# Designed miniproteins, single chains, continued (4): the designs that were tried, part 94

Each design is a single chain, and the fold is of that chain. pLDDT is the mean over its residues in the fold that is shown.

## One batch from the design tools (miniprotein)

Design m15250
Fold by ESMFold2-Fast:
Structure m15250 (fold): chain A 67 residues (1-67)
Amino acid sequence: MKFLILYSPGNRETALKFEKMVKEKYPDAEIELVEVESVAEAEKLAKEAKLKHPDVKIVRDTSSAPE
């Protein structure tokens, strides 16, 4: 299972914690961490990842925004 973790520059530590949690639950998971400057960049990367690998799980750092 492939995971793409997108994070803002100030939230790298949060992204690393997410990677650790995913690896503990899914040791064989392929995890890619990508730093993004903006929501637009994150959306572009998410769309590109889905086009290349439809089954990819996208994790976005949403700690800076209320859901």
Scores: mean pLDDT 74

Design m15251
Fold by ESMFold2-Fast:
Structure m15251 (fold): chain A 94 residues (1-94)
Amino acid sequence: MKELERKAAVLLTAAAIALVGLQLEHPDDPKVREALDLVQKAIKAFNEGKYEEAAELARKASELVRETGTPGGRQVADILEELAKVLEELAKEK
């Protein structure tokens, strides 16, 4: 339980930092901006214990950054997909 929650928090932090970096490189990309908004919503959902909602938001953000077609977008998408899987496992525990 605590290990999955800790892993989700680490992945969420890593995704947020990587996504901010991607936005600095591509400030005019609307998909990066939308993904940032989704990750912010996922952070709020996670803090409220809404793990299923947080997982859905992480998956949507992953799809958006993957659609940028950039190497950085693919790396962020992979982190967000791993995050979604961890959040789905946390949701199953309740």
Scores: mean pLDDT 83

Design m15252
Fold by ESMFold2-Fast:
Structure m15252 (fold): chain A 77 residues (1-77)
Amino acid sequence: MSKEELLEALEQAEKDVEALMNSNTISLEDKIAGLEAGLPVLDKLAASTDDPEVLAKIEELKEKIKKAIEELKKKMK
């Protein structure tokens, strides 16, 4: 995968995360499951590249996903 393909994939993933979080028809449990499933995919992607721009985008998206999971879990307590 090229750097440009990786950046495009990450931009699409960020939009998908935002769409998931903004959905009022998906349960909190299903949102958490979807977000948690994304984290190992991002870890695998980070292991496949040494590009600092791609790594920065991966870390930014991972942080957004982790925060989203934490907020959803707080609503389940």
Scores: mean pLDDT 80

Design m15253
Fold by ESMFold2-Fast:
Structure m15253 (fold): chain A 97 residues (1-97)
Amino acid sequence: MAEERYKKAVEYAEKAAKAYEEGKEEEAEEYLEKMVEALEEDEELRRRIEEARERIERLAEEAGVDLSGVAPEERRRIAASAMLGELVREEQQKALA
């Protein structure tokens, strides 16, 4: 796995969360963008993000939620965040094994 990119993505996600907690919305958005960029540098992770975005769009359609008002960039950030969460879970599971 791309451990260096994973670590950078986690660091940016933590900085984004802290910025939101402090009410610094613009700074938080900047860190989320850097998180997505770090993950997308890996071709396999980029493919997983696209798959996650397709799953989110399918689930929204099934639930009757219209995502047409959500910008493609925002959908990508949501998918990237979900994928990072999966990677964190996988890494924690390895540590517990």
Scores: mean pLDDT 72

Design m15254
Fold by ESMFold2-Fast:
Structure m15254 (fold): chain A 86 residues (1-86)
Amino acid sequence: MIEKKAEELVREFEEELQRAVDAGLSVEDLRRLGSRLATRKVKELQDLLSKDTSLSDQEKFDLLNKLSQRLGEVVRAALAEQRARE
């Protein structure tokens, strides 16, 4: 189910950013990594949605927007954690 895939992409993204924080990446490097990974995750969901015939265009739009918002929140949280460690 596509909704579960979107949640999985957010969780994978959180795990990837947490590994970068734990590895001691600078705030600048973490920001760049977060941007690059977010672009990949959005594209992955978009590619899956382009092949899905069970969801309406509105549902696809909402899922992409929700993913983008959640990935942005994860990046902000990771950057805040890294700043607090400095």
Scores: mean pLDDT 82

Design m15255
Fold by ESMFold2-Fast:
Structure m15255 (fold): chain A 78 residues (1-78)
Amino acid sequence: MKYRVSEEGAILLKSLGVDVEAGEVLSEEEAREVARLVAEYLKSAGLRPDDTRSPDSEERIEEVIEELIKAGWLERIE
């Protein structure tokens, strides 16, 4: 599966410390790494204090990818 970074997604992900560019196509592995970094940031910033799971957990990574797609930061293309 591949994911495209939206213009809004690139701006917001960069603000979270993730180095991506608008229109960049991410592999599944690259998208998982982006999701891991976002999960780590959210945990360190205290924005998800009810989430006790590790940022490296597969379940958490998959949930973050889905949240990023729903927010329009990533588009699933294949």
Scores: mean pLDDT 75

Design m15256
Fold by ESMFold2-Fast:
Structure m15256 (fold): chain A 65 residues (1-65)
Amino acid sequence: SDAEIEQLLKEAEDLEKQKDYLGASRKYNEAARIYEQQGKFAESADLRLRSQELTKQYLKAKGLI
């Protein structure tokens, strides 16, 4: 539902502010999946790109890339 997406995006933003990039990435991917189920492929793609960037930030912070 739209309410579920809004909640996931808020949770992702809060995790990002806490610098929990992996946690935020997971929440964005979950919201993207719901957008895909609704046929909102552009919105889903945007969130998946955000998730990928956050995963890269996590790996850089760990010195893995």
Scores: mean pLDDT 87

Design m15257
Fold by ESMFold2-Fast:
Structure m15257 (fold): chain A 66 residues (1-66)
Amino acid sequence: MKELVEEAFGIKVDDKTAEAAINTLKNLIKTYGKEELARWLQDTLRLSPEKAKEFADKFAEILEKE
């Protein structure tokens, strides 16, 4: 999970920052769904549509396994 967040943000982050980001993304996907998470990543982090979709898909898969 931390590695996925670092990949999306394009930077290395400490555990505390990663945990805060993960909690924010979990709330987004639980409230608005995977497509809205992908849109937020595009708008907020300026990810390409392809990268945002890949991130959202991987994040949802990991979250379902928790």
Scores: mean pLDDT 76

Design m15258
Fold by ESMFold2-Fast:
Structure m15258 (fold): chain A 60 residues (1-60)
Amino acid sequence: SHMEEERKRWAERAKAAAEQILADNPDWGLSDEERQRLIESAAKAGAHVPESLAWARAQA
């Protein structure tokens, strides 16, 4: 469905952004496990953005 495609797109975008932030900040001293958790959390949060935007648009 259209919404499933949007969730995947936003999840991929959020994942890419998280990877870029981690690449730009190698001095944070994060472990591989911590990096993976952050990337997964970002992707999951991104997957919720389409619903949040739809709700926000309905209120505007």
Scores: mean pLDDT 77

Design m15259
Fold by ESMFold2-Fast:
Structure m15259 (fold): chain A 55 residues (1-55)
Amino acid sequence: MEEEKEKLIEELVNYIREEHPDLTDEQIQALKEALKKLPFENLKLAVESYRERRA
C-alpha cells in the first residue's frame, strides 16, 4: 500500500534528521524523493535497523 511506504519514508527521514540535524529542508526533500524510488522491502529493512539502534 502506498500509504505504508510513505510511513516508512517519514520514519526513516526522522531517524536521519536525528543523526544529521544540520541537513536543510531542501536536502531532506531530495532524500524523500530518492527514498520513494526504493522498494518497500529496502525501506522496511532500513527503518528496522534504525529502530533496533534506538530501542
Scores: mean pLDDT 78

Design m15260
Fold by ESMFold2-Fast:
Order: sequence, then structure tokens, then C-alpha cells
Structure m15260 (fold): chain A 94 residues (1-94)
Amino acid sequence: SAEIDALLEEIKALLREIAEKSEDERLRNQMIGYVELLDIISRLDNLEQQLALLEELREGLDRYIEKYKDDPELVEKLRRIRALVEEVIALLRA
């Protein structure tokens, strides 16, 4: 789907922006890891596996939102990424 592909590219761009601007090595490595996970998801031909990995990514984002709750700018960016992941999940389930 062109719409799903566009959303995945937007998610990856936002993850890369957080990684580039962060001085926290653990956060940088995790955001890069999520980009790699999305590249894997985009190549899968199994819908159930794609959904399971997207749900795992969403849960990971929730943990990072809680961990960085004292950084409102970072939390806003992570919540935006989470909302885009939810849109991809909804489109895949349609």
C-alpha cells in the first residue's frame, strides 16, 4: 500500500531525527533499532507477523515515553511516532 509505505517512511524519518539530535546513546541506538525493525516489517509477507512486530514497537514507544516523561519535547515526538504506528496497524487490519 502506497499509504502504508508513506507512513512507514514518515515514522523512520522521525525516529532518525530523535537519534540524530539525542546525546543519549541508549536512546539513539533504540531509535535506530526501531528503523531497522520497520525495514524488516515492510519486507514481511505475513500480516500476523507484521502486526505482532508493530504492536511490540508500540509497547516499546510507551516504555520510552514513560522513561523520558520529564522531557516534554521528546515525549511529544515519541507520541507522534506512536500515533503513526497506530495508523499503520489500523490500515493493515482494514
Scores: mean pLDDT 89

Design m15261
Fold by ESMFold2-Fast:
Structure m15261 (fold): chain A 80 residues (1-80)
Amino acid sequence: SELKKLSKEELIELILEMLRKLGMEEMAELVEILYENGAISKEEAIKLYELLKKVEEGDLSARSEIVDLLHELGVKVTEK
């Protein structure tokens, strides 16, 4: 519920920091592009943050879910 109190911009900043800390710089660039194109909702940002927390905890299946989510968000940009 603390995540719901953060703005979308604050959530994206946390997500980018986590991605860079995990060495996923290419994913960080993609997230920035998706955010700038309005492709990420606050709900999707919360979901992405929660999945990244699972990756930090060693859950490799969460990494696949992040890839799938980012692919779906990328499709929204290309269909625009």
Scores: mean pLDDT 79

Design m15262
Fold by ESMFold2-Fast:
Structure m15262 (fold): chain A 86 residues (1-86)
Amino acid sequence: NLEKARELAEKAIELGKEAGDPLVVNAAKAILKAIEALEKGDVEEAELHLGIAEIHLAIAERVGANPEALALLREALDILREILAK
């Protein structure tokens, strides 16, 4: 469900901007780029952007970023990883 993943990433950008959290914003933007790549059928480009998002998310989690934004990012990543596993 790419639509749900997009909504989650867009909400995470909003929360990250409000909190002044560049790691959350960058993770969410990478998720949006992965969605764009999947819509174009570019699985390799999607995997690259998901990897970038996962790195930003892991650092954001370690520094105690906004927990609501982290939950949204994790759910969006799980959706996209499930799509790629097919």
Scores: mean pLDDT 87

Design m15263
Fold by ESMFold2-Fast:
Parts: structure tokens; C-alpha cells; sequence
Structure m15263 (fold): chain A 113 residues (1-113)
């Protein structure tokens, strides 16, 4: 899946119709895109941590798992700003899409509670 296809799916996402599995698949495709782009290890590690945290939050629904996802989204926002400051607009776009996917995941969890 391309970043354009992932972005389109996120923009047209209905949280009532989207599954946890679909959200995790989108984030996995973002990680694959990041690897192909040669995104720095720091950004790639943060994306992988986000995937594991979001998966745990879907599985457990625990406040601790949800807080970890929120913390990682904040870290990705800082990394996005760093990428933009360095002129790496494609990496910044990828991180922005990842933040949107994770936020959609949190909305799915919120609706279950």
C-alpha cells in the first residue's frame, strides 16, 4: 500500500466501521514504507514502539496501555517537527499519517468504553 492510499483510507475512515486489525495493518504498511524510504533509526524505532503499544491497547483496553500510545503520539509529533526542520518533508508526511492512524485507533478504543 502507498502512503497516498493509506492517507486516503485515514481521511475517509469511519470509526464505527473500522476494526483494530485494519488500524494495525495501516500502521504496519507505514512502517514498511518508512523502511523502504531509509527513514532514520530513531523514527523507525518510534513507529515500531507505537505499533506494539497500540496492539496492546486494543488487546487489553487498559489505561496504562492507552497512556503509552498517547505518549508515543507526542514523541512522533516532536519527531515530525524535527523532520520538517531538517527539510525532510516526505518523512514528516509519513509521521503525520502515522499520528493520524494512531489517533484513529484511540478513537476506536474510546468508543468501546
Amino acid sequence: MTLDEIEDRVLNADPEKMTPEEVLQLLEEIIRAAEKMGVPKEFLDALRELYEALKEAFETGSDEAIEKVISLIKKLEQLREKAEAEGDFETARLLDIAIQVASLGLELIRRKR
Scores: mean pLDDT 84

Design m15264
Fold by ESMFold2-Fast:
Formats: structure tokens, sequence, C-alpha cells
Structure m15264 (fold): chain A 89 residues (1-89)
């Protein structure tokens, strides 16, 4: 329904905001990981919901992967683990 589409759009905007914050600020590994964990949760919920259009799920995945790539600065193996988990959804 409309509510699920609006929720997914709001989540997309939230992830874009997180990406901008990570680009502008030198956040700790723990702070970066917290944003990625939230992004993964949002993608998992959207992917499990048949009312969320597949195109919006794919946008959420792409943004979550971009967030996970910020982890490569401190922990490349952790970043690849998150990317693999997101791609599998």
Amino acid sequence: GREKILEAIAEILRLIGDIIELEKKKLSLEEKKARVDRALELVERAAADPEVPEELVERLKELAIELAEFLKEEDPELAEEYIKRIEAL
C-alpha cells in the first residue's frame, strides 16, 4: 500500500543522509558499524515485505552496500561480510 511505499522512500532518504554524514565526518568504526547494522535491518525488513516494490528494495540494497564500503578504511574483511549479507537479501 501507499504507507509501505512512503516508509521505503523515507528509509532511502535516511540512508542517503547516513552516507553524506560518513563522507563529511571521520566517524569511529563503532559509529560506522551502527549505521551499517541499521541499514541491513531496513533492507531485511523491506525485502521480506511483499508490499514494498522490488525497485525500492534494490535502491535500499545499493545504499546499504555504499555505507558498508566505508568500513573498508578500518576493517576490509568486516566490510566484505556486510556487503555479502546485503547482496544475499
Scores: mean pLDDT 85

Design m15265
Fold by ESMFold2-Fast:
Order: C-alpha cells, then structure tokens, then sequence
Structure m15265 (fold): chain A 65 residues (1-65)
C-alpha cells in the first residue's frame, strides 16, 4: 500500500476530500483522510499515480471556482 499526503488549496480542501472519499466508496482507493489543507490518500497504486490523480481533481475543481 502507498500512502501520500498532498497539500491542497484551503478553499478546495473539503471538495477534494469529498471527491476522494467517493473514490474510496467505489473501491478505487483504500482510504482518505483530511487534516485542514492536508489530504492523506492510501492506495494500492504508486505514489506518482496518487499525486497525479489528486492534481487532476484539484485542477477540475479549480476550473469550476
């Protein structure tokens, strides 16, 4: 298992956490935790894959803000 902590913009932190939690429910991720602006993701995938995925979610949410 790979565990990665990513710092996200404060205004997007709750939305990023919610999106990642939906992925945990779908079985795509093992776990997700939020501590302020820090999102910790646990996955069977590589750290590079997890960071890429979180960056994609942040980019998508930022485009709507």
Amino acid sequence: MTTVTVEVPAELADAVYAALQRMVEAGLLEDVKQEGTKITVTSKESAEFVRSMVNTIVTHLAAKA
Scores: mean pLDDT 81

Design m15266
Fold by ESMFold2-Fast:
Structure m15266 (fold): chain A 99 residues (1-99)
Amino acid sequence: DKVEEFKKKADETFKELNEEISKILREVQAYAEKYLSPEEIREVTLKETALALRAIGDLLDGYIKALKYVEQGDYEKANQAFEDGIKRAKEDLEELKKL
């Protein structure tokens, strides 16, 4: 079932994104607590939260677009839409890592 295969891929991709975000946030917070003032920590926390939400939002947008193609039976376009969302989310994570 191509629908079940797509669902498994989506579940695994969201799990991987969540694990990567959590790892980056822990590393950024550990760095901030060692080297930054409380005011600087607040600024970094706001920026990291905004970027993490953007990454989640970009993946969700790709997933929603992919679901519309799944409903049409167009699994090739569904995969392309989801892969576009994954690419955008990864770009957001690269920006997050630079904090």
Scores: mean pLDDT 83

Design m15267
Fold by ESMFold2-Fast:
Structure m15267 (fold): chain A 66 residues (1-66)
Amino acid sequence: MKPPVLDFSSFLSEEVRERAREASREVERLGQELRDRGYTPEARDEAGRRAEEIVRELERAVREER
């Protein structure tokens, strides 16, 4: 397994792949809620923080895999 291009899908378990899908859904949901709330500064900061937490949690899951 010495690929010239890194493929996370090949390295990740089914569990982490599902977490990636859930993360994508959560980010989309945050975008919709942000629009619904009219992009207030509070909503933007909250959505930004939540999106970062989702990404960090996903990255942690990838590192935890092996």
Scores: mean pLDDT 69

Design m15268
Fold by ESMFold2-Fast:
Structure m15268 (fold): chain A 83 residues (1-83)
Amino acid sequence: MTLTLPADPQEARKVAREAVRAALEEGEATIVIPLVSEAIQREQAGIVVDEAAKAGLVVHLRREGGTLIVTITSLEVVEARLA
């Protein structure tokens, strides 16, 4: 599942929680964070990382130009790749 993160912190947390649920159910979810400003993008990324960490999930950050792509992966999928 690919979701775009809104700039509003409350809506961003809702979308982050939906992505966390998808990652728990499917093993992986992707969030796209557009570049409004570096400060806002950093805050948005922090919200995603915080919600993923609360669920015991890991995140991978990739930048494509100005856009930040966040992949949330379940611990079980990460452990399977390490084994």
Scores: mean pLDDT 78

Design m15269
Fold by ESMFold2-Fast:
Structure m15269 (fold): chain A 88 residues (1-88)
Amino acid sequence: SMMEEKRRELLERLREAQRNQDVERVIELLAEFLGVPVEELRELVEAAEKVGEGDKSPELAEKTKELERLLEPLVEAMRERRREEAEK
């Protein structure tokens, strides 16, 4: 389907952006894949970075959990693709 083709293309572009260490491009592609505004995703990523630096704020922890929930479909798609590559 067109939707599946677009999803595979976005995942491939995301991998390329990660290889190039292009953080801004990764955020843009993730926002397109998830169907969320880039600004909202950027805010969640910033919250996760602060939690990683040791910030124990409950609000930042909630935003980090929201980011993890949003990324679950992407993680699953990447896991399926890795499984297909391993079975060859």
Scores: mean pLDDT 73

Design m15270
Fold by ESMFold2-Fast:
Structure m15270 (fold): chain A 100 residues (1-100)
Amino acid sequence: MKEEKAKRIIEESKEIVDRVVKHLKDKGEALQVRAAYDGAYDLAKKDIEKGEKFVEELLKDGASGVGAMAGLAAGLAEVDVERGEEYLKKAKELADKFIK
């Protein structure tokens, strides 16, 4: 069901951010990751293309790129659940590479 998938995507995207934030240990870097998530989430609701570009620009910044990818997935979860799922998968892969 689309509604159940949307709820799962939002929940798992927040868990990804929490995992990255705990790994960082630095409060300033943790705030940057959360700000990237919030920014991508808001952009995804207003303009998907701008949200995607925002994530692409932050991918070079490691942890912030993971946060932005997770935020994009969460923002898309209820408007385009299939794209939300794709970005969630990418966010998980980036988080795993960053935490290792």
Scores: mean pLDDT 82

Design m15271
Fold by ESMFold2-Fast:
Structure m15271 (fold): chain A 62 residues (1-62)
Amino acid sequence: APQEEAKMKEAIEALMSITPSIARQFTQEDVYQRLKPRIKAEDFLKLPLTKRERVLREILAL
């Protein structure tokens, strides 16, 4: 849903603000495009912050 997509993008931006190593290599849009085929926005938003970071690093191969 458009609202969940917007929330996912906001969550990615917030996570990238505290993970400079990711923010230096990828834009928020790059991260979103890589995540969306691999995890639903609603499922990503249900994860605690630590698991969101782990999913991000796994998908980005970091």
Scores: mean pLDDT 81

Design m15272
Fold by ESMFold2-Fast:
Structure m15272 (fold): chain A 70 residues (1-70)
Amino acid sequence: GAAEALARARRARDEGEALIQRGLSNTEDPARGAGIALRGIGIQLDGAIALARETGLSFSEAMEKLGLKA
């Protein structure tokens, strides 16, 4: 159901956020850090797409539900 879809998307958001923070704080290898941050962003976007697909929300609405759209 929608609640399970949202829970999975929130886990993807939180996993992606952890990777973004690890990547952005990498001072010993900034290029590697940037790659890790981009993978984290990808995980969050995939989570938002899955949420939209499962619940009939637009991608924008799914991003807003996950707090990913400012």
Scores: mean pLDDT 86

Design m15273
Fold by ESMFold2-Fast:
Structure m15273 (fold): chain A 104 residues (1-104)
Amino acid sequence: SALAAAPVRTANVAEREDVEASDELKALATAAARPGEAAVVASVRDLETGEDTIVGTIVRPVEETPEAVREAWELARAAAAEARAAGRNVVAVGAVTTREPAPP
């Protein structure tokens, strides 16, 4: 009954409402999460090139989804702040995927 039977939810996590996680970031988060887990892929997007730089992936039990998002978001914001201090035009963006535990 495996991975294919477990409900999967993927959501955007972005510093700005007008910034969407790419399909690639969402796919990476989906691939990182196992049944009963939440996976958050954190990145920094260059607003001039549109390129995403992955800064971390946090995986936790699905019950700890807010903690996974917080940890990944702290990494993304720190990396974005460093990039901005270096004169780059960037935004923090990520994707979170949650998978419910497989049925017994």
Scores: mean pLDDT 78

Design m15274
Fold by ESMFold2-Fast:
Structure m15274 (fold): chain A 84 residues (1-84)
Amino acid sequence: SIAETARLMAEILEKARKEVKSLSEKEKELLEGAAEANRALAEGREEEAERLAAELEARFSAADEDATLEKIKDLLLKLVEEAQ
């Protein structure tokens, strides 16, 4: 379900933010915001999830997202594999 996927994503993003030592403060904020949006979606708070996602899109560029993903990609893949 969407809620189950969102919960898993929130947990994975929270763990990545905690464990990836090379993250800048901006990248940590991006991961925190992404986790919050996914957690709201997992809890059935669709309007809040949409607001949080829109806020994230306004605050961070595609380049910020790409840089953050580059740093967490190996851990993200491992955690997705472990969670399934």
Scores: mean pLDDT 82

Design m15275
Fold by ESMFold2-Fast:
Structure m15275 (fold): chain A 61 residues (1-61)
Amino acid sequence: DAEGVRKILSKAKNKLDAVGMVKMLELTGDIKVPEEVFDKLNNAKNKEEAIEIAVKYVESQ
């Protein structure tokens, strides 16, 4: 559910917080995210870019 992921990540305070939220969702089994996507998340310029990377990945599954 890409919209659900966007809603959760929109609550993040910054990029690092958003990446942490993606890791938590992956650990709980709500989503599956490979390390290559986490590399993109960590290299994102801001929170908004990190959210778009995560949401687009979830939509592509």
Scores: mean pLDDT 81

Design m15276
Fold by ESMFold2-Fast:
Order: sequence, then C-alpha cells, then structure tokens
Structure m15276 (fold): chain A 99 residues (1-99)
Amino acid sequence: MLEKLTKEAIKAGEELVKFIHSIKSYDDEKREKELKEKAIEIAEEFVKKNFGKSVEELTEEEIDELLKELLKLAKSDYEKELIRLTFGAIKLALEEKKK
C-alpha cells in the first residue's frame, strides 16, 4: 500500500511541476491563481483516488504522518520534493475547505 501511494504522490507532484512549467509565460497574478486552482484540483483527485475520501475528511495529523512515511520510501531528493509538493497541495486544499 505505501509503495503504491508513494508512486502516486510522485506522479501527482510531477503533474504539478509540468503545469508550473506550462504557465511560466503568464503574469505573476495569473500564475499564482492558476497554480493554486490546479494544486487544489490535483490534491482532490489524489485524495479521492487513493483514500476514497474528500480532502476535508482528512486531518492535518493524518496528512503529516503519511508525508513522513512516504518520504522514507523515496529513492532520491527529487522524489522527496515531488512528494512534498503533492502534500503541500493537499494542505492548501484542506485550508481552503476549512474556510
């Protein structure tokens, strides 16, 4: 389970990196807005696909424990950064849904 979850977190992070690259030509305000919306979308899809839940059903403690465990399974610093990027998006989505 954790190995599959690690692979999915890496894929989600790679998708977000590719999106960041695709919007480099946008002005700063538009880039920030588009990136935030895409990050929330990727986070919601990741949580639904892997946990069968909405983001607001996760606790911050569950998110932090999962991040810690998946970082142990990462094989490179690049993979660790992708996992952190994915979990950063999950935390962003959770904060937006708490409002």
Scores: mean pLDDT 83

Design m15277
Fold by ESMFold2-Fast:
Structure m15277 (fold): chain A 66 residues (1-66)
Amino acid sequence: DVERQRELSERALEIITKKMKEGKSLSEAIKEAAKELGLSPGEVIGMLAFNKAELKKIVEERLKAE
């Protein structure tokens, strides 16, 4: 259960960071991650962060680490 949630979270972050590298907005990247994972955009946000602003910081840090 915990491992499955971690795997989904990592996959969602991969999709979001990839889409943002392609020039998509955070909102568009979240939508695409949600679509690929069979989740709602709100579920993706809630799984990864407390709110959308915190998720933006996490994604920006991940983009800088590459």
Scores: mean pLDDT 79

Design m15278
Fold by ESMFold2-Fast:
Structure m15278 (fold): chain A 79 residues (1-79)
Amino acid sequence: MEERKQRYLERIRAALAAGDWPALGRILMEAVEDGFTPEEIARLLEEALRDLNAPFGGPVEVTVRSREEVRRIAEELLA
């Protein structure tokens, strides 16, 4: 489980750093299909964004309430 989280975290970081929104959308869809909960996906996004915002030291929060919300976000990123 930890190893899978780390793999997704690295992929999310790479997509965010590159501004590759379609890649981010695909990664989120894969995480949903792999059985990650919306809360787990939100934590992965928070961790990835925290790394990108390290120079500012600011808190990062991502709110996702359901698998349907994750799918909607992923669809918007793929558009």
Scores: mean pLDDT 68

Design m15279
Fold by ESMFold2-Fast:
Parts: C-alpha cells; structure tokens; sequence
Structure m15279 (fold): chain A 61 residues (1-61)
C-alpha cells in the first residue's frame, strides 16, 4: 500500500505531490503535524521522510 502511494507521488509535480501527501496522511488518521511534515517533505522530493510518516500513520490504524 505505502509503496503504491509513494510511486504515485513521484509522478506528480511538486505542488500536487505536496497536497496529495498531506491528504493521504490525514485520511490515515495522522496528526496535523505529520500531515505538514509529509507535505513539506514531498514538495522537496524527500520520499524517504514521506514513507516514514505514511508508515507511522498507517500503523496506528
């Protein structure tokens, strides 16, 4: 699941990638702080940080 999300994010422009990462974290029940961190990391192309945040949020399901 997380691998598919990260792969999709890589196909998007930085601005859309940031918005999509924030949205996915919120859907997974992540905190507002985690959503902002994922947004900023995705905008920069820091997919390792995005993956860590997504996995952390998903594990709390």
Amino acid sequence: FIDDVVADLKTLPPELRAAAAEYVVKILGGTPEEAKQARDAARKGDFDTVREILERAYERK
Scores: mean pLDDT 78

Design m15280
Fold by ESMFold2-Fast:
Structure m15280 (fold): chain A 97 residues (1-97)
Amino acid sequence: MRPSTEGMYLEFPDGTRVPVSERSAELLAELGDRLRRARTPEEVLDLMQEFLDRLVAEGEITPEQARQWLRAVLEQLKREGALSDEEYRKRLEQINQ
């Protein structure tokens, strides 16, 4: 592999920056492709949850950082009117478990 991940990092909503490994960069690229094919807000949230769970499993981020990121995405979709109050509440409950 030729791409350098030196200097790459994930920036969280609170301004925290976490160094990105080559594996995390590959997962992020795959996520980007899958997000472009997603047709519903629920598909977007499922893809984001899967990605964040994988980063936690690989030790790249903490479970709390994953929850903060997913809450930010959830709130953005809610503000855009893309997510119903019912789905927002269900997803928020899942994040807080």
Scores: mean pLDDT 71

Design m15281
Fold by ESMFold2-Fast:
Parts: C-alpha cells; sequence; structure tokens
Structure m15281 (fold): chain A 78 residues (1-78)
C-alpha cells in the first residue's frame, strides 16, 4: 500500500515543521526544518545525522521529498 503524506501549505513551512523523506525502498524518514529559504528548505534528519537541502516546491506538491534516483552513491552513516 502506498502512503501519501499530507501536503503542507507554504504557511506551514516554518522552522520546526516536520518533513518526510522517502528512500528508494519506499521507507519514510522524518526530518525537521532548520532553515526556510525562498526555493529550498534545510531539513535536519536524525537518522542521517545531517542537514539536507530539499526543494520547497517538491514538498509543497507531494508532502515529502523523494530520495529515489537523486542521491546516486549516497550512503547513510550511522
Amino acid sequence: PERTPSVPKEEDLVVGYPVELRDPDGRYYRGQIVEVGEKELKVYVPEFGEVLTVPKEEVLRNGYYDLTGKFAGYRVLF
């Protein structure tokens, strides 16, 4: 079964707002906005231990950031 997260409004995209990220296996990770730009969000993801730059428009369209095919060679460090 496909999970579709709720699509936020631009007004909801503030520091502290939770953003979901989907990996190539369809697993969702929960991140938190640490910085809001005009076109990009900086999202801290505890499972990655890193801040990711996420396109704001993609989160506003889909309710999540899809990692599939965007991080060729990317590896999560524990």
Scores: mean pLDDT 70

Design m15282
Fold by ESMFold2-Fast:
Parts: structure tokens; C-alpha cells; sequence
Structure m15282 (fold): chain A 108 residues (1-108)
């Protein structure tokens, strides 16, 4: 079983929240937000980078791009030996989050 680095996971969550808030405020474009995530890869790790990118794409309304980043995340986790049960759980959780974001975006 692969365990996420808790420090990197916390950094990814914090950055994601900051960039989502800036996107909602119109202070930053999706492309600029994705570039900031890429630049923070040493702090986030590959998993953190793809997770934050997927979240940002979903919040920006680019659901197809969000799905692409989630697929890359899942492939990376499979390569690192994450169990099929853990991968299935993450897929289900990600689908629920994306569905909630799609519904929220319709109401904006």
C-alpha cells in the first residue's frame, strides 16, 4: 500500500484552496493557476500536482481537463503500487467531488 506524504498532502490542499479563491475572485486565470501548481511540484509531489490541477480545472468549469488530470493521478498511483480497492475508492470520491462542482457551477 502507498501512503501519501501528509506534509505534501496538506500543502496541496492549502494551495488548492488559495488558487480556487483567486480563480473565483477573477484575480488569476486557470492557465496561471496551473502554472503555479507546476512550479510547486517539489513541495507537492506528483500526486499533489495532479490533484490540485484536477480541482482547479473542475472549479473553472473545464470538467474534461479535470478528468484528464485525475486519470494521470490514478496512473501515477497505480505505478506506485496503490491497491485496486484504494484506487476504486479514490475514483468514486473524485467522481462525487466533480459532480458536486458541476452542479455548483450550473448555479453560478
Amino acid sequence: MVTFDPEKAAAAVALGRELVARLEAGEISLEEALAEVEAREPELGGEGVYWVKASLAAYAGDIELAKEYLEKLIELLKEKGLSEEDIEHMKKQSEEIIKALEEELKKK
Scores: mean pLDDT 73

Design m15283
Fold by ESMFold2-Fast:
Formats: structure tokens, C-alpha cells, sequence
Structure m15283 (fold): chain A 67 residues (1-67)
């Protein structure tokens, strides 16, 4: 069902955008304050964003095959 795959892609894209925004905010705060704790939090969010990007890529490929 193409619609179900599309909904999953849209959700993953929204998650990626949210995580990327949070990463940028924490990374900027870390750079401005020199906080190791904020840097670690930013790095963790980057990993989550990268995982979401991978899920998006997989979902897009599945959608293309079904389309």
C-alpha cells in the first residue's frame, strides 16, 4: 500500500527535520559556551538525525518500487 509507505516517509522526514533543528541549536550553544555536556547532547542528536535520514532513504526507495 503506497499510501502507508508515504505516511511513514512523511513521519520520518518530520522527525529528521526536528532532530536536525535540535542538533543545530545545541551545537551552537556548545560552540558559544564551550560546554562538553552540550556537545555530547548535540552529537547524540546528530546520530539520531543520521538514523532518521537512513530510514527516509529506505522508505523513499520502497515508495519508488511501489509507485
Amino acid sequence: PVDSVRASIDDTRDQYNKLTSQYNDLNNQSNNTGSDNLKKQADNLKQQADDSQTSYDIGTRIYDELS
Scores: mean pLDDT 79

Design m15284
Fold by ESMFold2-Fast:
Structure m15284 (fold): chain A 91 residues (1-91)
Amino acid sequence: SRSERLAEKVKAHRKEVMERLYKAILEFLRKHAPELAEEMEKQKIEEAIENGDDVKVDKILLQVREQLRKLGLEEEFREVVRKIVEEVLAA
């Protein structure tokens, strides 16, 4: 079905999306909140992405999102995420 094809495409691109998001998040955090960038690198999120540890990845991303909300940067960050997802899905 059409919904099955969309789900398969999302799964196929999941790793690529997560890797691009990780890089974009680090660059964004290094510019606006360098202490959060260091914490994220210390938590070895790259290894969690490679191992498919979705629980660990989601937990770290939720912590980052909450800190960005406190800094008033949630909307700017959401736009960065949206562009990456659109670029990966367009490829």
Scores: mean pLDDT 72

